Designed miniproteins, single chains, continued (4). Designs and how they scored, part 77

Each design is a single chain, and the fold is of that chain. pLDDT is the mean over its residues in the fold that is shown.

## One batch from the design tools (miniprotein)

Design m14657
Fold by ESMFold2-Fast:
Structure m14657 (fold): chain A 77 residues (1-77)
Amino acid sequence: SMEELIEKARETLEEELALIEKELGKRLANPEPLIEELARELAEAYLKGLEGKLSKEEFEEKQREAVERLREAVRAA
């Protein structure tokens, strides 16, 4: 389901955020809204991939963009 895909994406993004925070020595005070937004975007992209509407390369680019948005948010904190 979409909810299960969002949950899995959220867990992955939370793990990525923890690594970024450790690397930069900063904590994002309220990461939930950004994680929810990015998890939804990645879940939708994954479904488009399953339907043949998004390539593997395009999905990998969206994953990299999501991680970079988390990194930018931590840098701005």
Scores: mean pLDDT 87

Design m14658
Fold by ESMFold2-Fast:
Structure m14658 (fold): chain A 83 residues (1-83)
Amino acid sequence: MEIEYKYETKGNETTVEVKTKDGNTTGEMKGKTVITGNRIETEVEAKIVDGDTTTYIKGKAVHEIVDGEARTVEAEVEEETVT
């Protein structure tokens, strides 16, 4: 099993990349978080390949902190598995 992890922060943006490999299984994940004032935007993409099966995951969420409460402004998640 092999795992690679990369983390980078630039101003108000944080990015994370993770890559894994174990035999015929490979995984890739990329995440990004952007904080602007009281607004938090998060995006995640993942691809997992296991033999003849490939799974794609994509997520996006936007939250705002209003009056001490975290409120979801936008949330989307997509998942597709192909064999």
Scores: mean pLDDT 79

Design m14659
Fold by ESMFold2-Fast:
Structure m14659 (fold): chain A 89 residues (1-89)
Amino acid sequence: NEELDKHITEARKHGREAIEATKDEEVRRKLAEALSDAITAAVQENAEAAEKAVEELERIVKESDLSEEAREHLEKAIEHLRKAIELIK
């Protein structure tokens, strides 16, 4: 699915940029884990697992002090992951 692959690719790109822009090592580790889980679930077309991982990313956004750059990239990654989930359902 070309559209699904596009959203997964964009989510991976923005997720990587969010991780690189995150200076706190503990927050960076949690972001990397949640993003890896979300991308893996989306690639496997597991909508339930992808939704759970995206909810964890949204929780990290709410509870962590992120730079504006990291927040903008993470929000874009979440947007593309949400679009990927809609295509899987």
Scores: mean pLDDT 88

Design m14660
Fold by ESMFold2-Fast:
Structure m14660 (fold): chain A 87 residues (1-87)
Amino acid sequence: SSAAQQLQANLARMQAYLAELEANADTPEFRAMAEEVRALIEEVERAYKRDVVAGAELGAQKLAEVDRIMARARALRDAREAARRAA
């Protein structure tokens, strides 16, 4: 129960981040980050299909990786916005 709840919460967060990246997929770099996050979600879902506890553990590990991707994505977005304002 606890493991399944943690997995569902982590997958929902990863899917929300994927949606954010896809909404901004107007450049090759943002598209690549979206594909990377999608691959991580698919890996967690494959693990979950076999074992909920293994899926929950992998989900927590892969959410940390997704958080790092999102930090890079947001930094890039902020830099692009700053460049537009400076023009």
Scores: mean pLDDT 84

Design m14661
Fold by ESMFold2-Fast:
Structure m14661 (fold): chain A 83 residues (1-83)
Amino acid sequence: SDREKLEAALEAFKKQMEKAGWEILGVEFLSEREAVLEFRTKDGKLVRMTLRVSDDGVIGVVEVESPDPELQAETEATRAYLA
């Protein structure tokens, strides 16, 4: 299901963030196809990523929020690359 795909992607992202030394603060499911992952970077900055399962079953980052303009720009560039 889309929910199972989303959960699998979230687990993969959590493992990658933990390897990078980032702190996972929480996961909020907005729907069966959308979730928000919150984490803190090594330098203490809060980042929120919204993940969505598309109609063709592909998981992508659809929104990123950060108080740091550089982190926000970097994640926006990543979103554009995946689009």
Scores: mean pLDDT 70

Design m14662
Fold by ESMFold2-Fast:
Structure m14662 (fold): chain A 71 residues (1-71)
Amino acid sequence: MDVTERVTQRVVARLSELRRLDAAALAAEIKRLVEETIQELGVPEEQRAAEARKVVAWARGLLGRDIPEIL
């Protein structure tokens, strides 16, 4: 939950910038934000995949774009 909420805040703050990216650049930025947030919060390895999937699902809905799995 904490990872998804923090990444959500970061994505919303940069929403106009992120909407201008192509699919590959968007996937790279979302992956970077997820990895940075997981590292900052010290998320256990066994929870990383579940937290990343929540963020990807949310971002797909918000941006209206398909984002590849970024684990």
Scores: mean pLDDT 69

Design m14663
Fold by ESMFold2-Fast:
Structure m14663 (fold): chain A 69 residues (1-69)
Amino acid sequence: SPEKREEALRIALEMGKVEDEVDPELLARLLIKEMKSLGLTDEEIKEVAEEVKPVAPKLADAILELLEK
């Protein structure tokens, strides 16, 4: 759902603000869990990570890496 993707993007942008203060892999795991609970697919989560990358590259890269494993 576009509305659920937009909600996920907002959450990701907020978590990205603390990527230098918290382990990015831990943030990525928590965010993936939240996005899955919203009903997002792996492909939709990947799309959110790509959109967040210019603002929070460490969080975005951690999400993409976890989805490839």
Scores: mean pLDDT 82

Design m14664
Fold by ESMFold2-Fast:
Structure m14664 (fold): chain A 74 residues (1-74)
Amino acid sequence: SPVERMRKAVEEATSAEELIAKLQEIVDELADSTDPRDRLLRDFAVAAIHALQQGVPLEEVKRWLRVALDALEA
């Protein structure tokens, strides 16, 4: 699932560049989705990519994504 792929990206990425690449793949895969959950995941990924590009620390962005994903599955 897209949620599982995003969790895996957060766990496995060792750099901002790697996390951006993995999140961009998720954004591209969900680009045409009309599912509200997929659109929310895409929005989380886009926001995370932007934060990483602005120099927000990798571990801070990972923490935020974990909280966002947990809230989505609540």
Scores: mean pLDDT 85

Design m14665
Fold by ESMFold2-Fast:
Structure m14665 (fold): chain A 97 residues (1-97)
Amino acid sequence: MKIKIEAKGLSPEGAEAVARVASLFKGVKAEVLPDGSVVIEGEMSKGQAATIALTALNYGGTVTITYEDGSKEVIKTYSEALALGKSSTAPDDPGGI
């Protein structure tokens, strides 16, 4: 499904890490903005979105996810990111690597 992820409040190291993780997924485009925020757009699963969100949270960021239907979800905690991954029929374990 098409998902847009916006990560803010990241360190420069965190922004690069989030973009790197996103680039591992085929069909996903990641851009680091001049203000240090990261915008990620593309065809991805909720489990893939959860993995990206967990990476951003690990670096102290706040994540906003916009779904294909236009609905938005703000992810501020690891529990919220994990719940996103668990609510999908995700690959195996979106946080177990």
Scores: mean pLDDT 76

Design m14666
Fold by ESMFold2-Fast:
Structure m14666 (fold): chain A 100 residues (1-100)
Amino acid sequence: VDKSLEEVAKALEKEGFEVVLFDTLRPEDVDLDKLKVTIVRADSLGVAFKKGVPLIIVGDINHHSLALITGAKALDTPVYIVPEGDIDKVVEIVKKILGI
């Protein structure tokens, strides 16, 4: 989970998920092979996702999020867009991705 989305991270931890906060400008600080879902802000700088690992983008669609969507689509990676502040929707999508 993007470090700027601490409220999303707290909601996921409350549901029993293991959450890793990371800087989207420093994706190398996180072991991407251990991630089941990547969650970033629509306006986050940098790109941090792995092929085949679903991507959740939080916020409105803009030029940064369009680049993320294009990259993920080219890698056949599922992408979900959630409005800013809809934390419950992020939790719902994570549960759906993990088959819970």
Scores: mean pLDDT 63

Design m14667
Fold by ESMFold2-Fast:
Structure m14667 (fold): chain A 61 residues (1-61)
Amino acid sequence: MKKAEEEAKRFLDEIEARQAAGLREPVPAISVEAAIKLLELMYERTGNPVYKAAAEAVKEL
């Protein structure tokens, strides 16, 4: 489903925007599904299998 991927991308954009604004602790809410998609995107970008394993671990929460 594309909604979780969109949420993950918005989460990354929000973190960048908050850091640029000088906020001390930018901790926007993120769903479990969006967190899984974020880890899958990190695996796609880096090729590091630890992100894939982390995504599967999050599914068990």
Scores: mean pLDDT 65

Design m14668
Fold by ESMFold2-Fast:
Structure m14668 (fold): chain A 82 residues (1-82)
Amino acid sequence: HMKLRTATVTVKDPASGAEVTLTVTADEQGNLTRVEVSGDAPEVQAAGLRALLEAWRQGKTLDEIVEAARKAMEAVNAALAA
């Protein structure tokens, strides 16, 4: 019986209503088994994926990887909304 953990990050531009969602699934060993990104803001998608991959390469936990992605996505989303 394999246990998978899934975490989701959603950021929304308050001006346009555009949403970007990043979903990450990891196994019990911390290996990323699935990464999905959806939405129509390519800069926010790219920022989330870049932060995710960098955190994963640094050996961070799933929670740290998700937090890094969220912070990067929110920062770029805020810059685009300003």
Scores: mean pLDDT 77

Design m14669
Fold by ESMFold2-Fast:
Formats: structure tokens, C-alpha cells, sequence
Structure m14669 (fold): chain A 107 residues (1-107)
């Protein structure tokens, strides 16, 4: 469990650096891995956030600004639901974010 948390932290840091550098494909890969690790930890709120971030980065890499904006809003909703402790809303957002992130995996 501690090892997974450390691995998540490394992927979050790498994703943020890649994002700031405009390397959206690399950012997407690291955000996707962070989401998968949070899912393995049972942290569906953070998993939803990072899956949404992965979709946003991947969409920007492809010039798909519409999907990127949709993913940005989904990530914001995930943060808000998680902060409010709304477990039902977190599950709804998690399911949608996972569905979109699976499209990134298939590409």
C-alpha cells in the first residue's frame, strides 16, 4: 500500500512537469497510471480526477479541444464531489471518467 502511494506520487509529479512543458502525450500516460494506482488503492475520488486529467491531456495532444474541455469539467466535478464527501456523485463521475480513459488506453 505505501509502495503504491509512492508510485502514485512519482506519476503525479511526472505528469505535472510534462503538462507544464506542453508534452501532453507524456502527461496523459502518467495521469492514466496515477488513476489506475488510485483505483487499486480503492480511492475512487482521486482515480476519477486523474482519469479525467489523462483524457484532457490526450485530447489536447490530438487537437480535440471539445473533449479536452469536457474532461476538464469532469475533473473539476470529481474534485468538488470528493471534497464534499458525496459518495454517490463520486461513483457517477468515476464511472464516466473510467469510460473515457479506456478510450485513451485503446489508442
Amino acid sequence: EEELREEVRRHEAAADKAWEAGDYPTASDHYLRAGELYRELGDYGNAAVFYANAVRAWSLARGDEETAERARKLGQEAIEAYQNGDKEKVKEIYDEALRLAEEVRAA
Scores: mean pLDDT 84

Design m14670
Fold by ESMFold2-Fast:
Structure m14670 (fold): chain A 94 residues (1-94)
Amino acid sequence: SDELLEKIREHISAANRADDAGNVDEAIKHYQEALKAAQELAKRDPEHAETYQQIADNLQKAIDALKAGNRREAAIYSTAASLLLVGLEVERWL
């Protein structure tokens, strides 16, 4: 995996752990770092830009949901972003 793709994975994982611990502000911070990396990859990789943009969109929705106090909605969007990321890693292996 390239460095930015790993950064997205690590920050989503860190955000999920922070939210599980009740550290909502820390979770938002980690989702924001993952979002920045996904946006950078969308610009740099035109072949997969649509998928990176979908990851970014789901991460932004997770951030917005957490800011609104909607943890269930945030978990749905976080899961969607993670599944898209797994799909990219599987495609790269094939």
Scores: mean pLDDT 86

Design m14671
Fold by ESMFold2-Fast:
Structure m14671 (fold): chain A 91 residues (1-91)
Amino acid sequence: SEVEEFIAYAEEVAKLVGVELGPVSYGSLLLAALVYSALQDREDELARYLAEIKEKLKELAKKNGIAWTPEREAEFDAKLAEELALVKKMA
């Protein structure tokens, strides 16, 4: 499903930047995927919504004592930008 694919993508991105996702974050990502599906026709809102996922990953990094460095953020931003069109096509 589009929701499963979106979550899998978010997990891969988190793995790439070294952020560990917990149960609460998986719940947030699932909700995020559902909201994204509803907002697919409003691209300006999609960008804001994806930013919320990024902030959730930052929260997890802090909670687990993982430094969210400028380098990690740049890598996350680059990967997110690259995959934005793909995520849009999956919805």
Scores: mean pLDDT 56

Design m14672
Fold by ESMFold2-Fast:
Structure m14672 (fold): chain A 58 residues (1-58)
Amino acid sequence: ELEEVRAKLREHLAAIQAAPSVDARDKHAPGLVKAANELLKHLTPEEVGRIVQELLAA
């Protein structure tokens, strides 16, 4: 279950990075927030922050 939520977060981050405009990024923001909130049910804020940092650094 956690791996599926992590995969969704990764996909939303990739979509935002690939978005050609601010408007396109904004369309993915609600999905990113939802995925992050889902991770927070299972992980601490520090753990979620570390995952996001690792995905952005890659």
Scores: mean pLDDT 69

Design m14673
Fold by ESMFold2-Fast:
Structure m14673 (fold): chain A 84 residues (1-84)
Amino acid sequence: KEEYEEFKKLLKEILRNEAEALRKIHPDDPDYQKLAEALEKAANGEITLDEVAELARKMGKPSLASYYRRLADERKAFEEYYKK
């Protein structure tokens, strides 16, 4: 019961914590601030993690882009499983 909703809440918390960490570690880097905003939007379901990964790639951060793309793939697999 409610397992899918609990799982979604955990994922939102993880993404929000990641965004907050990026803001704190790179406060003077506008690219990281923009990535943090994208992660907050992804946590709210406004954009996909694939879009966050693409943003990171365009900023010249391919390792970070690869990381977010992997998270996007894992999230999609879980959402497909719990969709119904």
Scores: mean pLDDT 78

Design m14674
Fold by ESMFold2-Fast:
Structure m14674 (fold): chain A 113 residues (1-113)
Amino acid sequence: MKPSYEELLEHLDRIFDEVSKQLTDEEKELLGQVYLIVKRALELRAEGKSDEEIDAEIRRDVQAFVDSHTIEQVKKTIEILEKVLADFELPEELRDIMERVINYLKELIEKKE
């Protein structure tokens, strides 16, 4: 049985709230922008959008994030998200979205340099 949107959002909110307590104000702002990307992906999944449509939207939102931030801010965001994946147990669906965000951040930052 697949988790509901509400269950996945509750996990996301709890983890990001806990992680944010260890972050600077700048890092909290970066994490907040990633939160919106992940939440949008969860909303599209709940609406029954295809995996291809969800992936394309994640890529677009991550591209906009990379274009709007410095290389150092993008690298810091990757470090924070990789630590989240290492330190927290996530539902498979949420982990998949988070890994896609990290992979696109890594791919798109190389093109910014």
Scores: mean pLDDT 86

Design m14675
Fold by ESMFold2-Fast:
Structure m14675 (fold): chain A 56 residues (1-56)
Amino acid sequence: SQEIADEVATILVTFGKDVATAIRYREALKADPEQTLNQLIELVPQYAAYFNALKE
C-alpha cells in the first residue's frame, strides 16, 4: 500500500539513508514485498518487528 511504502521511506531517511535509497526500497516493496522486507530488516534492524509484522 502507498501508506506503508511512504512510512518505510520516512524510516529510511530518519535512519540516515539518502532519498534515492528510500525511493528504491519504496518501489522494491511494491514489486517484491517479502524479499524487500527481509532486506529492510538487515538495513534497519531496530524496526525488524514492524517489518516482520508486514509479511504474510
Scores: mean pLDDT 78

Design m14676
Fold by ESMFold2-Fast:
Structure m14676 (fold): chain A 100 residues (1-100)
Amino acid sequence: SVEDAVTEIRKVIEELIKTLDEDTAAKLRELLDEFEERARGASPAELAELLREFVEEVRKIIAEEADKLSDEEQIKLAEKFHEFLSKVEDILSKIDAAAA
């Protein structure tokens, strides 16, 4: 389930990346690679904590991107980020179920 969760997280990030500029996409891919390396050999509880930390770092990168955008573009980015958060919450629920 840890390998499946990491695969699902990669897909969710790749979907988010398709909607961002190349510089922001590169930062998110680097962050994802670091997350995947740390997730190898992690317990379900450790994976859940790593994923929560990963989400906070993604939030910071998205906030920096938003500061460069118009108000209308910021709203669209916020909607896409909310969609990302919802998908991550689903993945976290599956990890928590596997830890029980």
Scores: mean pLDDT 79

Design m14677
Fold by ESMFold2-Fast:
Structure m14677 (fold): chain A 87 residues (1-87)
Amino acid sequence: MDIEKVKALLSKLPTVASDPKQDAVVRKALAGEEHFTDEEKQLLVDLMRGLIPLSEETKALLLSMNEEDWAKLERAYHKAFFELSAE
């Protein structure tokens, strides 16, 4: 995957100044944590689907990610989406 193209697109996305809940869920996914609340799962799904604007901190985190970090985030997203869809 061309991660540099993904980062170039991310750099152009609109941001909000602060979203501490969004920032916390992204950091939690990157830390490889497995336990997410339904609210955190929904935030992660909405974020990854582009349904909510990125905070400045979350955008900076995403721009700093390597391919391994992106794989962690994608795994957390797919798990959250699956678990929410099963209910």
Scores: mean pLDDT 78

Design m14678
Fold by ESMFold2-Fast:
Structure m14678 (fold): chain A 68 residues (1-68)
Amino acid sequence: SMEEKRKQKLIDFLEAMLKYTKSEEGKRFLKEMIELVKNNEFDKVFEKLQEIHRKIAKEGKSLEELFG
């Protein structure tokens, strides 16, 4: 279906990010996100994205500190 194709594209994108991510914390985050997407657990995906936003916006963490 179209929804399954979009889901697969999101997984492919996350797997590409994982390939280029150097930090162990970033790798764990992306692996967990991929599994949540595969399981259609989008509420938990949103929760994980909110946690990253909190670290950037309120704790001053950079993308390089999280994923570099």
Scores: mean pLDDT 80

Design m14679
Fold by ESMFold2-Fast:
Structure m14679 (fold): chain A 93 residues (1-93)
Amino acid sequence: MLAERIEEAVKEALEAAGLGDVAEAAGAAAKKVAELPELLDPSTPVEKAVETIVEAVRTTLLSHGVSEEDVEKVEAALRPKIKELIEEYKKEK
């Protein structure tokens, strides 16, 4: 499922950034948002879906005390990966 792939991508990006201790929480938040029917609707722009998921990750990281600098680095790594996953999923629909 797309939501599971997004969760894995978030966890991998956080582990690579040395933020493995918050990877489960951020991954779960991203998965929950990715499961929203509206987000994966064919009429929803890819950019909107990406930003919604990235915003959920950002909010989770900040709530766990991650610095804004580290959050920005994670966002930069995640945006292209999440976009790729959403575009691939939409091709199958």
Scores: mean pLDDT 81

Design m14680
Fold by ESMFold2-Fast:
Structure m14680 (fold): chain A 80 residues (1-80)
Amino acid sequence: DESKKASLYSAGSILYIGGVTNRDLGLRHLEEGNEELARKYFEEGREDSLAAAKLFEKSGDEKGKKKALELAKENEELLP
């Protein structure tokens, strides 16, 4: 069902943006010396990115899935 795939893609895209935003906020707080808050943002970014990857997989977007998994790994590697 193409309409369901479009909805899953849109939801995945929103969560992917969440993963990017949380990573960027984590980096900002890390630069400010707020390590505990940075950790929380990186953990949230990882979770959003993994959820996005699952939705992209269900929508058939292999490129989106790969990018979301790479973002999840990036957020995980930024944890102390």
Scores: mean pLDDT 88

Design m14681
Fold by ESMFold2-Fast:
Parts: C-alpha cells; sequence; structure tokens
Structure m14681 (fold): chain A 75 residues (1-75)
C-alpha cells in the first residue's frame, strides 16, 4: 500500500521551499492548502514515510504519516 507524509503549519514560502528541497531529493512533494499551507509527499512505502516523518520532526516540522487512502480523505 502507498503511504504519504503530510507536513502542516507552514507559511506559503516555507511550504514552497520545503517542497523544492524534497523534490531535489527525489520525492514527489506538492504544496497543499487547507486553511494553512503544508507539503504532501506521496508515493512512499510505509518504511520510507516513517523515516521521512522522523527526519522532518527532528527539524521541528509537524509531520504525519498517512496511508494514501487516509491522505485522500484528508483533502
Amino acid sequence: MAYAVLIRGLSKEEAEELAKELRAQGYTATVVYSGEYGVLVTGLSEEEAKKLAEELRKQGYEATVLSIRDALASL
């Protein structure tokens, strides 16, 4: 099953910068807006999603691991 990481609580500029950095690392990252800006990273395995979320949390980001089904329900 495909997994995603959602990063929330960002400014527009922070979301755009983070998405560019993640794309440069080979991730499929998209800026999302739902009352606040965030970045959604898709096409991950469960292990890849957990790893990325842990790395982002260490940097102070609010990162959540979602199944792709749950990610779609959150949009």
Scores: mean pLDDT 80

Design m14682
Fold by ESMFold2-Fast:
Structure m14682 (fold): chain A 93 residues (1-93)
Amino acid sequence: MTPEERAARAAEVRRLARDDPERLLDLLEARLRELGADELELRLIAAARGDEEALRALAEELGISLEEARGLVRGFLLAVRGASAEEAEAAAA
């Protein structure tokens, strides 16, 4: 990935993080699909959107409890939002 491509993506993420956080998840899903994401990765995105069936499927596939799956999704959402905020600040400088 070139520095120009990264800067353009960061600017796009910055705009979406301000205007619509749900679109940020859509962008991540599209990017993961572009990179050849499997069903597990797509279920993580769906669970992050509040899909309880995706959350249950994720817990079953990983062999963890539903509570542990919720913790994993929470951590993922915090990481996504934190990373987008940090990247937006870096791109704005």
Scores: mean pLDDT 66

Design m14683
Fold by ESMFold2-Fast:
Structure m14683 (fold): chain A 62 residues (1-62)
Amino acid sequence: MAEQQALDIIRKHQAESDELRKKLPPEEARKKDVELTNQAVAEALILIGDEIDKEIAERRRK
């Protein structure tokens, strides 16, 4: 489940990047694209980490 949600976050940011390329000058679009990609990766990693932590906590709940 977490991996699917992470992929959805990445896809959303890719779609936003495509939108920005249509509206912004190429240089600004490229800079924003890099920022969005880095943000999406960070969000995906946090989401996966949170799911692992929940799994461990649930098993250790007693």
Scores: mean pLDDT 73

Design m14684
Fold by ESMFold2-Fast:
Structure m14684 (fold): chain A 65 residues (1-65)
Amino acid sequence: MTQAEREEFFLTIPGVGRVLAQTLAAALPDDQLATVTPERLQALPGVGRVTAESIVAALRERFGA
């Protein structure tokens, strides 16, 4: 999928704003969306534990196949 499609998806996640959605879309390629860990996400600027857990849950639901 495109970076813009990833940004749109990340914006649907509670606690993710526009700047964080752009950071996530740039940092995570399509092949990592289903397998990324909360620990990996917490390495990104502005991502705390609760936000990382919410992002992982949403990614598993959308891309976990």
Scores: mean pLDDT 78

Design m14685
Fold by ESMFold2-Fast:
Structure m14685 (fold): chain A 77 residues (1-77)
Amino acid sequence: SLDERIRRTFEAIRRALAAPSVDEVKALAQELVKEDPEFAVRILRTIANALRLAGRDEMADVVRSIAEKVEKELKEK
């Protein structure tokens, strides 16, 4: 449902903002991609923007790169 997707999105953003290191945000990104790669691209872009606004530029760049890679792989069919 839409409500469940919204709840999952907020939880993912919360986990990313609370992540103590780049490795943990990478693990979160991999988890999201494994569950639903198309939805993950949208969530990861939102997470990257949230991390950027929080001043966590290195983490934001890593998450953005993962989202771009996954989006490219989804277009190669």
Scores: mean pLDDT 83

Design m14686
Fold by ESMFold2-Fast:
Structure m14686 (fold): chain A 57 residues (1-57)
Amino acid sequence: MEEVEKQILISAKDLNIDPKKILENALKGVRAQLADGASPGLERAIALLEEMLEKLK
């Protein structure tokens, strides 16, 4: 949870990329998978990514 947030921020800093863009790309990917077949895991991943993105705003 918090560890995942920190890992994303570290990766963004290493690549000199805005962490918001990383989260937005991840969210788009997970949403695309959800369209192919809904699962509790995918819905949970979307919720977590949306929460992380909101925290960065």
Scores: mean pLDDT 68

Design m14687
Fold by ESMFold2-Fast:
Structure m14687 (fold): chain A 72 residues (1-72)
Amino acid sequence: SHMLEKLQERLKKAIEDFIKYLKDLINYAKENPDSEYAKRIKKSIDNFIKQLQERVDALRKALEELRKALEE
């Protein structure tokens, strides 16, 4: 079962690293509140989060399928 634990740890780390990157973009938008560019970045982040949620749901289903396969 260490393989599944490693997969979970890597997934968590990837998500956390990406969140850190997004924080930098959010800070940039905050520093330039009067910029249309900042507004576009903020909207892009919202859209990206939405798409990421869909991808994460697909990954959860794939992991559930893997769990079932390992029980066979």
Scores: mean pLDDT 76

Design m14688
Fold by ESMFold2-Fast:
Structure m14688 (fold): chain A 120 residues (1-120)
Amino acid sequence: SPVLEEFKKGFEKEAEETLEELREIFSKELSEEEVEKAVEDFRRALENVIEKLVELLKDESLSDEEKIEKAKYYLEIARDKLLELWGPKLSEEALEKFRKVLDEWAERVLKLFEEALKKL
């Protein structure tokens, strides 16, 4: 589907931009080894989220409203897990930046998801 391919490309662009922002935040406080581990955990969370969001877009049994609510839930779970894993290792200032980056990422991905639904 051209719409699904457009969504995947948009998601991947937002993912790469977010990874660069997270790398900058983490590199100021964590060792190089810990930064690479954090990036790996984020990439793993991204891979899990994109698979779930694509399956939601394909699911003909769900309403658009149900798809949006499930998408929000998957994004919130990914955000919360990453904050739980890496938040305790950061200063209060870096943690606030980390929260903001994850919140902005989730909002931008949700917007791409809603735009994809309008085109399906």
Scores: mean pLDDT 88

Design m14689
Fold by ESMFold2-Fast:
Structure m14689 (fold): chain A 99 residues (1-99)
Amino acid sequence: EELQKKIEEARKKALEALGKNYQTASDEARRAIEQMRKLAEETGDERFRKMADEVEKELNRAKELYKDKSKIDEAGAAVNGTLALARRALQEVERKRKE
């Protein structure tokens, strides 16, 4: 019974953390997509458009897994993957602008 209470409390904290991480990943992914698409339009570099499409696909996957809520660990991994991809994309944008 004590163990069961600890499991329920841990699950609640995991869901709250997942919600916060999803919001952060969504915001950063949307920012990365906007900056990548703008850079592709301004430079004609199709690589940035492709990267924007990849970030959007990963965000959509994370969104569907987050909605399910039965796959908390899988949703968490997808959210973290989306955030990492978005941050790498933003670094590539910054690198290109410094050239």
Scores: mean pLDDT 82

Design m14690
Fold by ESMFold2-Fast:
Structure m14690 (fold): chain A 98 residues (1-98)
Amino acid sequence: MLEEAIRLLEEAKEAIRAGDIERARRLVEEALRVVESALDSAIANKADNEVIELLLLARGELVSVLNQIRSGQLDQEEALERLEAAIEALREAQRLLS
C-alpha cells in the first residue's frame, strides 16, 4: 500500500518538473486515496501513534499541494518540497509497520 503511494508521488514530482500539472494533480489525488486508506487501516488496527502521526503529516502535505494546483497558485519549488516531505513520512511509516 504505502510503496504504491511513494511510487505515485515520485511520478508526481517528475510531472511537476515537466510542467504537466494535470498529470501531477491526478497522481497526487491517487496517492492521497492510498494514504487515506492506509490511515483508516492504521486506526482500525490500533497502530502506534507515531505511524498515525506520519500518515496524517503525509496527508496534510498532499492536501496542501492539491489546493495549490486547484487554485492555480502552484509554487514548483514549494510543491516539490512538500511531496518530498510526504514521501519521507510514508517511508518512515512503512519502516515502523515492518
Scores: mean pLDDT 89

Design m14691
Fold by ESMFold2-Fast:
Structure m14691 (fold): chain A 66 residues (1-66)
Amino acid sequence: SVAETAGGGIIKFEKDVKVGDTAKAEVYSGGKLVGTGTATLLSEDLVEFTSDETGETVISEAKLVE
């Protein structure tokens, strides 16, 4: 699964996800890999991402786009 953030970033999940699922994910911005981590699809419009690089958790508006 792939989600687009409101800021134009891309979250690529390692597997297909549904609301409530958690999976490893890669974050892309401007076509470049900018981070890796664990992402949870909290709702149809909301993703929680915990960075492997910083350990920080961020909740972002994002929509699944496949």
Scores: mean pLDDT 81

